# Designs tried in a protein design run: designed miniproteins, single chains, continued (5). Part 49

Each design is a single chain, and the fold is of that chain. pLDDT is the mean over its residues in the fold that is shown.

## One batch from the design tools (miniprotein)

Design m17689
Fold by ESMFold2-Fast:
Structure m17689 (fold): chain A 80 residues (1-80)
Amino acid sequence: MKEYGLEATKAAAKGDAEGARKAGDKLIEKGDPGSGRLARQAAKLAEEGQKSKDPLESEILLGVAVLAGAVAAVIAEKEE
């Protein structure tokens, strides 16, 4: 469980929205829909950060994406 949350965090940090979404899908499949939804939210925020024309807005969105992935990892750890 925690591994998939960490994968989502790493993908979000790299701006890899697809990787973060896939990690979220794995969490949902393994029976942790809460962590999976947060990982999917991290994917969405990473995508929005990459599309932003404002460097500050992009940095904030990517930072929030990483934080959402980290929270998903913490929740997944508690389910173990």
Scores: mean pLDDT 71

Design m17690
Fold by ESMFold2-Fast:
Structure m17690 (fold): chain A 66 residues (1-66)
Amino acid sequence: MSPSEAGRRAYRLLMERGGLSEDQADRAATAAVLAGEGGISRETAVAQLVALGASREVAEEAVAIA
């Protein structure tokens, strides 16, 4: 899956199931993709997504998609 496709899927999940705003979902999806690319750890990305307002379950799903 391309990073852009992974980012769009994570963004949609974070808005539709995470209840995040467009700005929060965009920031969260970027962190999830960065974890998928190895730029940050998956644990770091999950923590950032939770800090942005996602539940841990949704954050873990978003990172797994990316």
Scores: mean pLDDT 79

Design m17691
Fold by ESMFold2-Fast:
Structure m17691 (fold): chain A 70 residues (1-70)
Amino acid sequence: SELERLEKEKAELDKQIDEVNATIQRYEAEYQRTRSPEAFQRLLDAGANLLGLVTKKVSLDIEIERLKKE
């Protein structure tokens, strides 16, 4: 069903969000250690990627809620 498909997509998206959060933690540790502009840029880029994934998750949650209402 469409609902089952979207719930599976949400589970995979949650895994991707967890992986990006782990990457952000590593980049933040690097920036704290080095204070380099390059390390800061990597952190910003990873943050932008996380925002994109969170936006997709919000859209998915809205779609799932609509389907639950029939």
Scores: mean pLDDT 86

Design m17692
Fold by ESMFold2-Fast:
Structure m17692 (fold): chain A 87 residues (1-87)
Amino acid sequence: SSARRKEQQEVARLTALKLRIIGHLTQLELQAKKAGDEETIKKVKEAQELLNKGDYIGALELLIEVAKDTDPELAKELQELLEELKK
């Protein structure tokens, strides 16, 4: 029973992490749409596809590249999330 509870807690933790990444994706997408930045919108969609495949690292790396030129504070938050995932 302890192994199953640990797995359930890990799934809950990953779900919470996924929701945080989705929140940042939504923020970047809205900013890009307001700016008419089609290339950034395309990259955000690619990051969403990576996230849906369970590639959280790939999704975060792509979002950091997009965010660092438009929203440096968001890029820093995404970098911190990436470092947490690699622990």
Scores: mean pLDDT 77

Design m17693
Fold by ESMFold2-Fast:
Structure m17693 (fold): chain A 55 residues (1-55)
Amino acid sequence: SAEEEELNAEKLRFESNGYKFEIDADGKPVITFPDGKTFTDIAEAEEAIAKEVAE
């Protein structure tokens, strides 16, 4: 339950910044970027965002 709540918190963070965030039936994150790219790992998605925005 705590892990699912952490994923829901991350979902809110990503969605507030314009990314789509879904949680699979087994609790795995699926993050979709506006250009259609998808990631199943939060750290990889954050790294991709840093590269795209040059932050």
Scores: mean pLDDT 75

Design m17694
Fold by ESMFold2-Fast:
Structure m17694 (fold): chain A 68 residues (1-68)
Amino acid sequence: MPLSDEEARARFEAFAAELLARADELSLQQISDRIKALGDELLAQGAPEELVDRLEMEVLMRLLARRE
C-alpha cells in the first residue's frame, strides 16, 4: 500500500529531529547517507517521487541552516 503524504512527512519530521539531536557527532556524508536511505525506503513503499525529493530537500536545508 502506498505511503500517505501525511505519514511520509511525519517520518521525515521525526527523522530530522533525531538528526538535529546528533548533528554535532555526524559528518555531512553520514547525514546525506541517512537522508537518502530514508528516502529510498519511502520510495520502495510507494511514496510519490516528487514528495520524497521535496522532503529530503527540506530536511537537508533545515540541517544546513542550523549549521550556519
Scores: mean pLDDT 76

Design m17695
Fold by ESMFold2-Fast:
Structure m17695 (fold): chain A 92 residues (1-92)
Amino acid sequence: DDERLVERVVELTEKMVEAAKAGNTFEADVYRALLLIELAVGKISGNYDAVLEAVRRAIEILEQAIKENPHPVLEETLAGLRDLEAELEKKK
């Protein structure tokens, strides 16, 4: 379950980056929504360690992508994920 959550989050993050890079803002927003749903489901299920790992990997992908091609969807997603990372770290 934990490995699948991380894998799905990474895949959705990469798809969001590719959509944004291609100029497909609508498609990027769809992948962002799916990413946030996966993280929310993981959090509700109490899989905090898996969600934290997934968030950290997504942050790393987004930081690199934004350096190469800045896009509002990616920047907003990165900000939201950093807030979630801080929240999850407090829960140990």
Scores: mean pLDDT 84

Design m17696
Fold by ESMFold2-Fast:
Structure m17696 (fold): chain A 65 residues (1-65)
Amino acid sequence: SAVDRAQIQLQMFQVSISATEIVKQRIQQNVKDQVKKSQLISQLNQSIQDLQKEMDRLRQQISQL
């Protein structure tokens, strides 16, 4: 069903966010250059925000079904 496909997509987005958070933690621990660290973390935070917006859009679509 459309609901089942949307639920699978939400799980995939959640996995992507979790993987990005792990990468973010490793950057914070291993990158010594403060400017580069800040830039990389900012880019990853933007990616997480974009994924969260897509998840919210998908949840709204499910609620309309």
Scores: mean pLDDT 87

Design m17697
Fold by ESMFold2-Fast:
Structure m17697 (fold): chain A 80 residues (1-80)
Amino acid sequence: EDERIRKIIEESEERLRREMPDLVPVPPEEAARLAEELAEGLRLMVEGVKNAEDKEKSLELFKKAGLFELAEEIEKLIKE
């Protein structure tokens, strides 16, 4: 499962990098910070932090970055 989680994080970061110039109109410095927060949120959630606050915080970080599709993937992971 650790390998699967790492792969999900990597793929999410790659999608973020590819689409950020077109979809996320934020300064590069803020974009980098958001990417770090998104990665941390994902790690906390999938590594067994299952309380409602952590799940909601992770989803909030992705939605704040404008990555609604990524947030949906995270929500599916939580439900499973």
Scores: mean pLDDT 61

Design m17698
Fold by ESMFold2-Fast:
Parts: sequence; structure tokens; C-alpha cells
Structure m17698 (fold): chain A 86 residues (1-86)
Amino acid sequence: LPSAVERLADAAMEAAVRAAPELRALLERPITLSPTERAYADALAKQPLEKIIAGLESVAAALEAEGNLELARQMRGIIEALRALA
């Protein structure tokens, strides 16, 4: 069962892809979201780029804190791609 932080990571990555659809190729698997997670992703995707990046960085740090280094690495790759598009 995914942790709450892992579910939040999926929502944050979907927000990044909605803001920059070209980043979808960086996703290692399809993302499926609950209604609450979709609402979070929709709200985050409407924010300025710097707030989207800040949200992703916060979740990546939380994943690192719980020892999920592989998902944190994937998120940091998306963060760097977003910065390159800015």
C-alpha cells in the first residue's frame, strides 16, 4: 500500500505534467489519482511555475525523509526538466 507521501508525489507529478505536457515521457508508470489527489493536482497545475516547483521540492524532500529515494530521484528529474523549460 503506498504511503500518503507516495500518493501526494503522484498528484504533484501529475500537476507538473499538466503544466508541461512534454514531461509525461518522464513518468515511469501511469498515474491514477483519487478525487482528493486530482483536486490537489488541478489546483497546483494552475499555480505559477515557481510554486509548482516548490510543491514538488517539498514532496521530494518528504520522500527522502521516509527513505523512498527512488521516487524522490524521479521527482527531482521532473523538477530539473521544469526548470529547464522556464
Scores: mean pLDDT 80

Design m17699
Fold by ESMFold2-Fast:
Structure m17699 (fold): chain A 73 residues (1-73)
Amino acid sequence: SVSEVLEKAQKELLEIENLYNEGKLSVEEVIKKLDEIVEELKKAKVPEDILKEIEEQVKEYKERALEEKKKEE
């Protein structure tokens, strides 16, 4: 169901955040995994309002990761 897909996505987002904060994921890996989650939600036809909320969270997370990468380049 859509609810099961959302629960899975939320768990995956938390895991990605924890692994990144522990230094176990690169910026590139974070971005790739975040994009995969959004694509899965789009394919599952999650309600637009919920999808937008998650996409905004993903966008903010990606922006944080990219800013950190820019400072290291």
Scores: mean pLDDT 78

Design m17700
Fold by ESMFold2-Fast:
Structure m17700 (fold): chain A 70 residues (1-70)
Amino acid sequence: ASIEEKLAVVEEVAKSFTVSAGTANYSLAQTELAKLPQEVSIRVGQLAREKNLNDSEEADFILAVIAALE
């Protein structure tokens, strides 16, 4: 998929993401995020900040994006 298609998936996941108690491992989530194109990883981080997510919630958001991109 193109970077534009991947960014569209990130925006869609962000729209449906519900803030709740995170269950994901932050270090694992960041390791998986680093495998994505830089533009995608930057946008995920920006959206996490805009939503005021803590580390645990950001980890859940990252893994949701990765699952949606597969």
Scores: mean pLDDT 78

Design m17701
Fold by ESMFold2-Fast:
Structure m17701 (fold): chain A 94 residues (1-94)
Amino acid sequence: MMEELYEAAKKGDLEKVKEILEEMKKKGVDLQAKDPETGLPILMVGPKGRGGPILEALREGHFDVAQYILDFGKIDRNTEIVPGLTLQDLLDVK
């Protein structure tokens, strides 16, 4: 499911992203889980540091998908990706 979420986010397929997130929640996947090495949300950085669906959506310019995943996962928009750069900063297109 995480791989499918990543691919849907990369393509900007908001409806598919919604379906996958609901399925993950139904199966008890902890959508608020943080990567133990970075302390950052797994939906942002992904497992094994490959990048998560939020960052892939932002990279491809799919801000609607990124915002939906942030809100669904209840991820703080003030989370710093790197020191001084937050998720909100990327959404504001600075």
Scores: mean pLDDT 73

Design m17702
Fold by ESMFold2-Fast:
Structure m17702 (fold): chain A 77 residues (1-77)
Amino acid sequence: SMRDQVLQYTQLAMRAVAVETDVWLGERTQNQQMIQRAIAEANALRREVAQSSIPEGEKQRLLERLQAVLARAQAVL
């Protein structure tokens, strides 16, 4: 249902925010372990987003956000 798609999107989006926050904090605190854990979670989340039933537009935006945060995380390691 549309409601279930919105709830799934919200859960995936909240996890993306957590990953983005961990990369941001890890960079500012020079915490390489935090950044490495965020990279692992971002890669897991990318697979879950790709396999999800959320609308294609929302899926594409989340995958772009995760690719951007992965590029940032790799650049600061």
Scores: mean pLDDT 89

Design m17703
Fold by ESMFold2-Fast:
Structure m17703 (fold): chain A 79 residues (1-79)
Amino acid sequence: MADKLIAEAQRLLEEAQRLIAESTDPEAVAQARRAALLAQQAIKHAEAGDLESAQNLIDAARAELRKARELERRAREAA
């Protein structure tokens, strides 16, 4: 279980880092940075065996990434 949570959090971290590198919208970048921090915390909690906190942090990271994507989409549509 922990290994699956770590793998999921790592995927979210990579996605957030991609958005940070590619997005020119500062609010989208800020949300992606929050997602990256949450994903890093999820990895730490999963490694420590705190699977409930890890899952909650993964869910939070997903929410921040969804927000970052929406902001980036709106910025792209407005251009």
Scores: mean pLDDT 84

Design m17704
Fold by ESMFold2-Fast:
Structure m17704 (fold): chain A 87 residues (1-87)
Amino acid sequence: AKEEIIKRLEEEVERITEEVTAYLLSHGLPDWAESFRRLLEDHLESTIARIRAAKTVEEAERIARTSLAAVRAWRDYVLREADAVAA
């Protein structure tokens, strides 16, 4: 069901948000942490709306997978940039 897809997406995005923001804060980058949290919050809200509008569960699942792939890519990029600044 769509609700289970949304729940899994929310849990994973929240986990990534907390991991990344904790890392950024530990490196003295609070503005980056705030920007990243806001980016993921806006993206999650938009993605949930798209999942709810999806015609099929298969479409909803594809939307969720694509969204999560984007979130993971943003995580990897931000962490790499933070490491470069902290070095």
Scores: mean pLDDT 88

Design m17705
Fold by ESMFold2-Fast:
Structure m17705 (fold): chain A 87 residues (1-87)
Amino acid sequence: MTEKEKEARALYAVSLREDRPLTPEEIAKLVGLSVEEVERIMAETDEALRKAGVKSLSDLRQLTDEELAEILGVSPETLKKAREKLK
């Protein structure tokens, strides 16, 4: 997984947690990927969360940054950077 793909996964998941869901177009602009690539990454992220037992936004919000990072296959630092971009 590329660093841009990791950033896109983190941005998507963090935006869902903060009740500010980003569109594929917004994520594509922020990370420098195509919309089609971001849509694929979002679908893969949704599957990773589902496999980990995350069934609701409430479940997603109960995860620690370390737990979410592990589910997404990214570092906690990547999640922190994504949060900073949303502020």
Scores: mean pLDDT 82

Design m17706
Fold by ESMFold2-Fast:
Structure m17706 (fold): chain A 99 residues (1-99)
Amino acid sequence: AIDSDSIEQKRRTLQALSPEELKNMINFAVSSPERLDILAKDIAENLPYIKDKLIEALKKSLLSTAGYKKFYNAVSQHLNSPEQKTLLKEIFTEAGVQL
């Protein structure tokens, strides 16, 4: 299992992923509330380090509007600052995702 207590380990794992691999993880996670919450928390904790990769992954994602909203809301609930929430909104806007 991935060490969920290590932000640095999660960051390195996410940074090692290609945009296509991250897209596949998002698509797999949105079908399960439990998987989605785990992925969303890991993404939220590392958002500034994976911004460009997440934009590309979202652009490549073929999620429904409901799927994108689920993912956005799941990540947003783990964000603790206005700056982080602004960054998430910018990422979705740059990816061309309707919310």
Scores: mean pLDDT 81

Design m17707
Fold by ESMFold2-Fast:
Structure m17707 (fold): chain A 75 residues (1-75)
Amino acid sequence: MSLSEEIMRLLRETARKLRELGASQEEVDKALAEIFKAMQEAQSKAHTVEESQKAGLEAGREKAREIIKELEEKK
């Protein structure tokens, strides 16, 4: 329902997918930290609060896709 729920869902689904790909808990924790960092950087570059929230969520989704793809290709 809220942006907070979207973020929590993204993080849970990413962690689950990484574990399915054979990632260790340490690798999952590092991936989630990278996602949070990407969100924070995108938020800092936005012009308004609404743009900041949207940019953060989109940056998080893109970073999650990148990390998942990297693990899939390292198989």
Scores: mean pLDDT 77

Design m17708
Fold by ESMFold2-Fast:
Structure m17708 (fold): chain A 111 residues (1-111)
Amino acid sequence: DIDERRERALAAYELALKAGFDRKAASVAAMLAGLADLSPEEAVALVEQLRNSKPEERERLLEELRERIKRRMLEIIESHKPNLTPEERKQAEEIAEALAEEYVRLIEENL
């Protein structure tokens, strides 16, 4: 799974560079493919959409992305530690939320 995510992230990075993205935008595409479980093509398309979106639409897309990354982070935590207690699940959700907010910040910063 880690190897598959890494390969997908690298493929998104290479596809973005071929599409004429600079290295920062290509890195955003790689993050989207790896963290949000998007295909390379979906990741590149989302970066283009975010760059070309009006502020209101961009904010909505970033909010949807934050929730998607949070959900994926929770899946990863649960895959490594099945049968979380309610207390552990709350902690995992707080960690996933903080990570998703940080990744969305990095994505917005590098668009």
Scores: mean pLDDT 84

Design m17709
Fold by ESMFold2-Fast:
Structure m17709 (fold): chain A 85 residues (1-85)
Amino acid sequence: SSEQQQALSQAYLYVSSSIDSYGLGDYDTAAEYLIKALEILAKYNPEQAKEFAEDMKQFLERYGDKLSPEVREKLEEKIKEVLEG
């Protein structure tokens, strides 16, 4: 549907913004954009959201030490919600 296509386009935009923030060394902002993308994907494409959440677990394994504790916890909780839903 048009609504679903617009929502998925917004999720893609958030992923692109995350990559830009990551490239600038702004890991907290990058993680916050990934959380927003996950929320959209979980609503409109749950199977792709689960695959994306698994990729984000790998991101946390490699770069979690670069995140503030608050942002790390928020990302971990969102990944858990998506994988358990």
Scores: mean pLDDT 85

Design m17710
Fold by ESMFold2-Fast:
Structure m17710 (fold): chain A 105 residues (1-105)
Amino acid sequence: MEEARERLRAAVDELIAEKGLTPSQRVDVRNTLDLVVENMSDEELEEIVQRSATPEEVAREILKKLLEMAKNEDDVNRYIAYQLDAAALAHLLGLDMEEIKKEVE
């Protein structure tokens, strides 16, 4: 499962490079990615790798999981943190957060 995690990180790093993010923005995106990946099962990681044809599709799946984590969070402070991380990730990687929110429902 380390292989699936490395593939997800590689895809996100490719998108970071394409978007021309600053060093601090790269750290923020990578920290959010690691948080989300740590909350995924090995099976969920493999499914994302198998289904995602592009770095953007990988990033959309990561954002979707982060929004699902927020929806299922009972702690208000963690809920707010996840929502802020999701908004930052969507903005920095050019993802449509409102479209992805509809998929999480």
Scores: mean pLDDT 80

Design m17711
Fold by ESMFold2-Fast:
Structure m17711 (fold): chain A 103 residues (1-103)
Amino acid sequence: MLRERIESLLSPEERELLRRLARGEPLSPEEKERLREIIRKLKEAGFSDEEIARYFLELAREEGLLVREEDLPEAVRAVEEGRPWEFGLRLDTETGLALIQEA
């Protein structure tokens, strides 16, 4: 599965950083740079921007956010641009739905 293949390349600390991103936690400039390094490492391992974006959406779903198939294009764009925090999902306060933030 995609998730198992990606997570085999990630340290426990890197996986926790991605879960913090998925939870919408504020990230420091150093954490944002580390996220770029994670994306670079995954791309060097042969993962596509779409595969990386799908993994991030899966983490968001596990953290209790409602993620939809139509969220994928914006997640792919954020990964391609090296700014996964711009894909950072905002919660709809009335419905609890996660919505992709614009860059």
Scores: mean pLDDT 69

Design m17712
Fold by ESMFold2-Fast:
Structure m17712 (fold): chain A 116 residues (1-116)
Amino acid sequence: DEAVRTALENARRAADGAVDDLNRAADLAKQAGNTELAEQIREAAREIRRLAERAFAGTPEEGLRAMEEALRIAEEVARQAEKATPEVAGLAAVALSQMRSAYRAMRLAQRLAEAA
């Protein structure tokens, strides 16, 4: 129904935003000379994108599990970025907030699908 579709669209936009912010964080980390952190953040962004694609291809229940895994990855990246420049740490924190929003939206989609 439209409510499930809207919740899934909100989850997709939030996950896409998180990936974009992590890729920007990786670019800034590389510019600062922290190549190892840049590679870790890029790998996390790639994995979050893969998990998000899987989440939107399956049921809301499967999507919730994939988003939960993506959220754990975002939490780890934010932790690793804490000692980086303020710009890198800030972008990683924004990406974590976006993944929390994606998880909440996916959870709403799952609840609405069960109620139908």
Scores: mean pLDDT 88

Design m17713
Fold by ESMFold2-Fast:
Structure m17713 (fold): chain A 71 residues (1-71)
Amino acid sequence: MEEEKAKALALAVHELKPELSRLNAPLLTLSLDGRRLFLEYLGLIGQGKVEELKKGVKEELYKEAKEMLLK
């Protein structure tokens, strides 16, 4: 579950490009390991591997991550 949440949050951040302060609340829903995975997924997106990452993202978690970033 942590990996899936971290992946969904990374994709949502990539699409929305929110202010850094908006990440505080979503990151609190992740364990320390989940936050490390989030940063690793952002790194993969930065390397152009976003298409591979999209295939593993669950729609429900992605929608939830986007909603948290808008609060």
Scores: mean pLDDT 77

Design m17714
Fold by ESMFold2-Fast:
Structure m17714 (fold): chain A 87 residues (1-87)
Amino acid sequence: SKLAKIPELKETILTDESKKEEAAKELAALLSDEDEAVREAALKAIKELLKEHPELRPVLLAPLLNSDDEKQQEALVELLEELRKLE
């Protein structure tokens, strides 16, 4: 069920301006999920959104920049390194 939530959150971020920030926060929270498969799927979804939609960088990265969760901080480092390679 959590894995099915990831494509729904990705679609909401792309199509619903009123729910975009909330959906981005929910997707970021899945990066610290207890299930490794959920964490990997969430990280992949965020990487794809950041690469395909640069305009979403502020809304996607803000929850991670303001997080004190270790797994979310590790994911932020990986996402920033991925973005650096696109320069």
Scores: mean pLDDT 84

Design m17715
Fold by ESMFold2-Fast:
Structure m17715 (fold): chain A 81 residues (1-81)
Amino acid sequence: SFEEIIRILKEIKKLETNPQRQAILDDLIKELENVDLSNEIEVRLVLEKIRYVARELLNDPNASEELKEKARELLELIDKL
């Protein structure tokens, strides 16, 4: 669900130590909270941005294992939509 995706994004933001990625995560949370869920194209574009950030987290050697586990959960939730 979109509510679960927003919850995991907020958890990732709290665990994130990189201020640039925290800002990106905050913007994505706001974008997803304000997008018209009936607009399939806009929803898909937001979800692809979220997938991109999750993959960047998984490939970051400085990211904690807890952050990487949350990024994996986030990708699984998006794929289940």
Scores: mean pLDDT 85

Design m17716
Fold by ESMFold2-Fast:
Structure m17716 (fold): chain A 87 residues (1-87)
Amino acid sequence: SAWEEFRRLFAEYRARLARLATLAADSPEAAALRATGPALVARLEALWERLSLEQRLEFVREVALEEGLPEEEIERLLEEERKEYLE
């Protein structure tokens, strides 16, 4: 499903960003991660467009909770996503 693929690729995306943050900018590994990043982001964007509103809201809530955002900020982000989906 698009939802399962999105979650898998987003986990990969986060792992790549975390790894990139620990590498020297001139390292071969950092260069390889940067070179392949755009294709991964494009695939994530394509999958996001296929997600239901409920799946998008679940994802936004999960990420906001992991980032330690306060409840008021989480509710604001969920309302923004709902409006964008309907428009």
Scores: mean pLDDT 83

Design m17717
Fold by ESMFold2-Fast:
Structure m17717 (fold): chain A 98 residues (1-98)
Amino acid sequence: MKEDLFRALELLDEGRYAEAQRLLERVEEEVRREEEELEKKIAEAKAAGDEEKLKEELKKLMEVGAYEVAAAVLRVVLEKELARLPPEEQRAVEEELA
């Protein structure tokens, strides 16, 4: 969710990397699931020949696409911060995620 993306960024700024990654992964899964469902509805609308319904589903895809882009940006930031941590701290984050 949008709120969860901002929360993940706050956690990242606080150095709470494991919590930030878990929250981001949850958002990424939610976005992926929602995008698949909307794609299915668009295919159904095309089969039915309802142009108006197709346009509504496209607007929803654009809205979902914004969250996907935000999640991708946060992923890059998280990976960059993790890469700058000492090896022992990187290991501690990996252990928390296991």
Scores: mean pLDDT 69

Design m17718
Fold by ESMFold2-Fast:
Structure m17718 (fold): chain A 110 residues (1-110)
Amino acid sequence: SALDKAAEQLRKQGFKVIEELYIEKYNIGIDLLGIDEKEKHVVLVEVKGSEELSEEEFEEMRKAVKWAREQGYEKVTLVLIAPSFSEETKEKLKEFGEEEGVEVELIEVS
């Protein structure tokens, strides 16, 4: 799966990988995390089935970023995996990254 490939790539880059994390404080699930404790860097990986993201999905992503910073991570990267992203969604995700101070990487899988 795309998540298995992402997990393998993160492990090869030296990240500790956690799959299917549930954060009770915010009632959110995260598909995959890559953790680099030395660099205080976390990679949050999410798989999306739609070309469009809802406001609820953006709120869940904000909660995930907030949680990561509360854990002491100084660098947060958000990786989104989908079959495709609309131009509107790409623009909203760019704005999200700028607003939240996070790097956003988009991966389109055929």
Scores: mean pLDDT 87

Design m17719
Fold by ESMFold2-Fast:
Structure m17719 (fold): chain A 87 residues (1-87)
Amino acid sequence: MEELQQQLTQTLSSLVDEAQRALDAGDREKASRLIREGVALVELALSRGIPLSDEQLANLQRFRDLAIELGDEETAKRIEELIEKAK
């Protein structure tokens, strides 16, 4: 269990960092794609009854902040709903 949680945490952290770098470079399409990939991984984990760690929840909150910066209010709201569901 812990090994799978650690891998998910590392993957989400990598995706968040790549999305931030893409946004900083002005690549909004790449940033949007990476955010959606991270959200999909979280949705998959929750659908399988896997609880989110505090670190995974923090990465999800960072995806929400990036979605807000992109002006993607729909994605930001979806992420907020996932955060509430995970608690």
Scores: mean pLDDT 82

Design m17720
Fold by ESMFold2-Fast:
Structure m17720 (fold): chain A 55 residues (1-55)
Amino acid sequence: SPERREIILEEARKTMELIGLYVNAKIKGYYTEEEQKKIEELEREIAELARRFEA
């Protein structure tokens, strides 16, 4: 369905953002507090999208 397709696309977009944060942290050798909070937020949002897809 279009709704399920949009959920998967949004999950993919957030996953790519998460990967970008990890790559940047690896290059500079540390995480800021803001980056840690953003990672936690993205992981929560991805988990919620996965739950919505299974509903």
Scores: mean pLDDT 86

Design m17721
Fold by ESMFold2-Fast:
Structure m17721 (fold): chain A 69 residues (1-69)
Amino acid sequence: VEITPYQEELIIELAEEIGLENITVENIKEYLKKKTNYPDEVAELLAKGLYDLLKERKEEIKEKLEEKK
């Protein structure tokens, strides 16, 4: 799954709201549904990709979170 800069930004915004440690596939899916008109199936597929990105790039995402504060 290809992750866009926009999707990475969504993870950072969610992490600001609930904390990086509390992010789950389900939380990402719900956040995507709030930000977009994606149906559940599409939102779930993207949420899985974004969660994998979060696990792989956790330190980079933490740095971007600090920049936003």
Scores: mean pLDDT 73

Design m17722
Fold by ESMFold2-Fast:
Structure m17722 (fold): chain A 78 residues (1-78)
Amino acid sequence: DIKKLAELLHEIKILSEDAPEEIRELINELGELISEKYETVAEEVLPLLEEIKKALEEKDYEKVKELIKEAIKKLKES
């Protein structure tokens, strides 16, 4: 579901504008990896992106960092 993936990435980027620089850098890296592989990993990363969005809304930046690192690891191993 490419459309859902694109919508979640857009929402995450908007929410990250208020986040610490470390979190914004991780989100940028995640976005680059997803844009490279998005068709092959969409179903696998969608649940993680939804959790990242929720953690950003809650301003739980430690959880955001953990979830992004997990997503990046999965994308790099794909």
Scores: mean pLDDT 77

Design m17723
Fold by ESMFold2-Fast:
Structure m17723 (fold): chain A 59 residues (1-59)
Amino acid sequence: LREKAREHLRSIAPPEATDEQIEESVEDAIAFLEGFGVEVTEENLIPLAETIYEMNLRA
């Protein structure tokens, strides 16, 4: 699950993005879903991880 989310983010991220930045976005998305009692699925995780990654780029 985490691996699939990381691979998805890596495919859309610029080549300069670090593995650490991608991992952090995935872990933040998991923490968010778990914090709100939402099941961590590929369908829920990938879009949220992508959103968090994009938000971090704009912050």
Scores: mean pLDDT 77

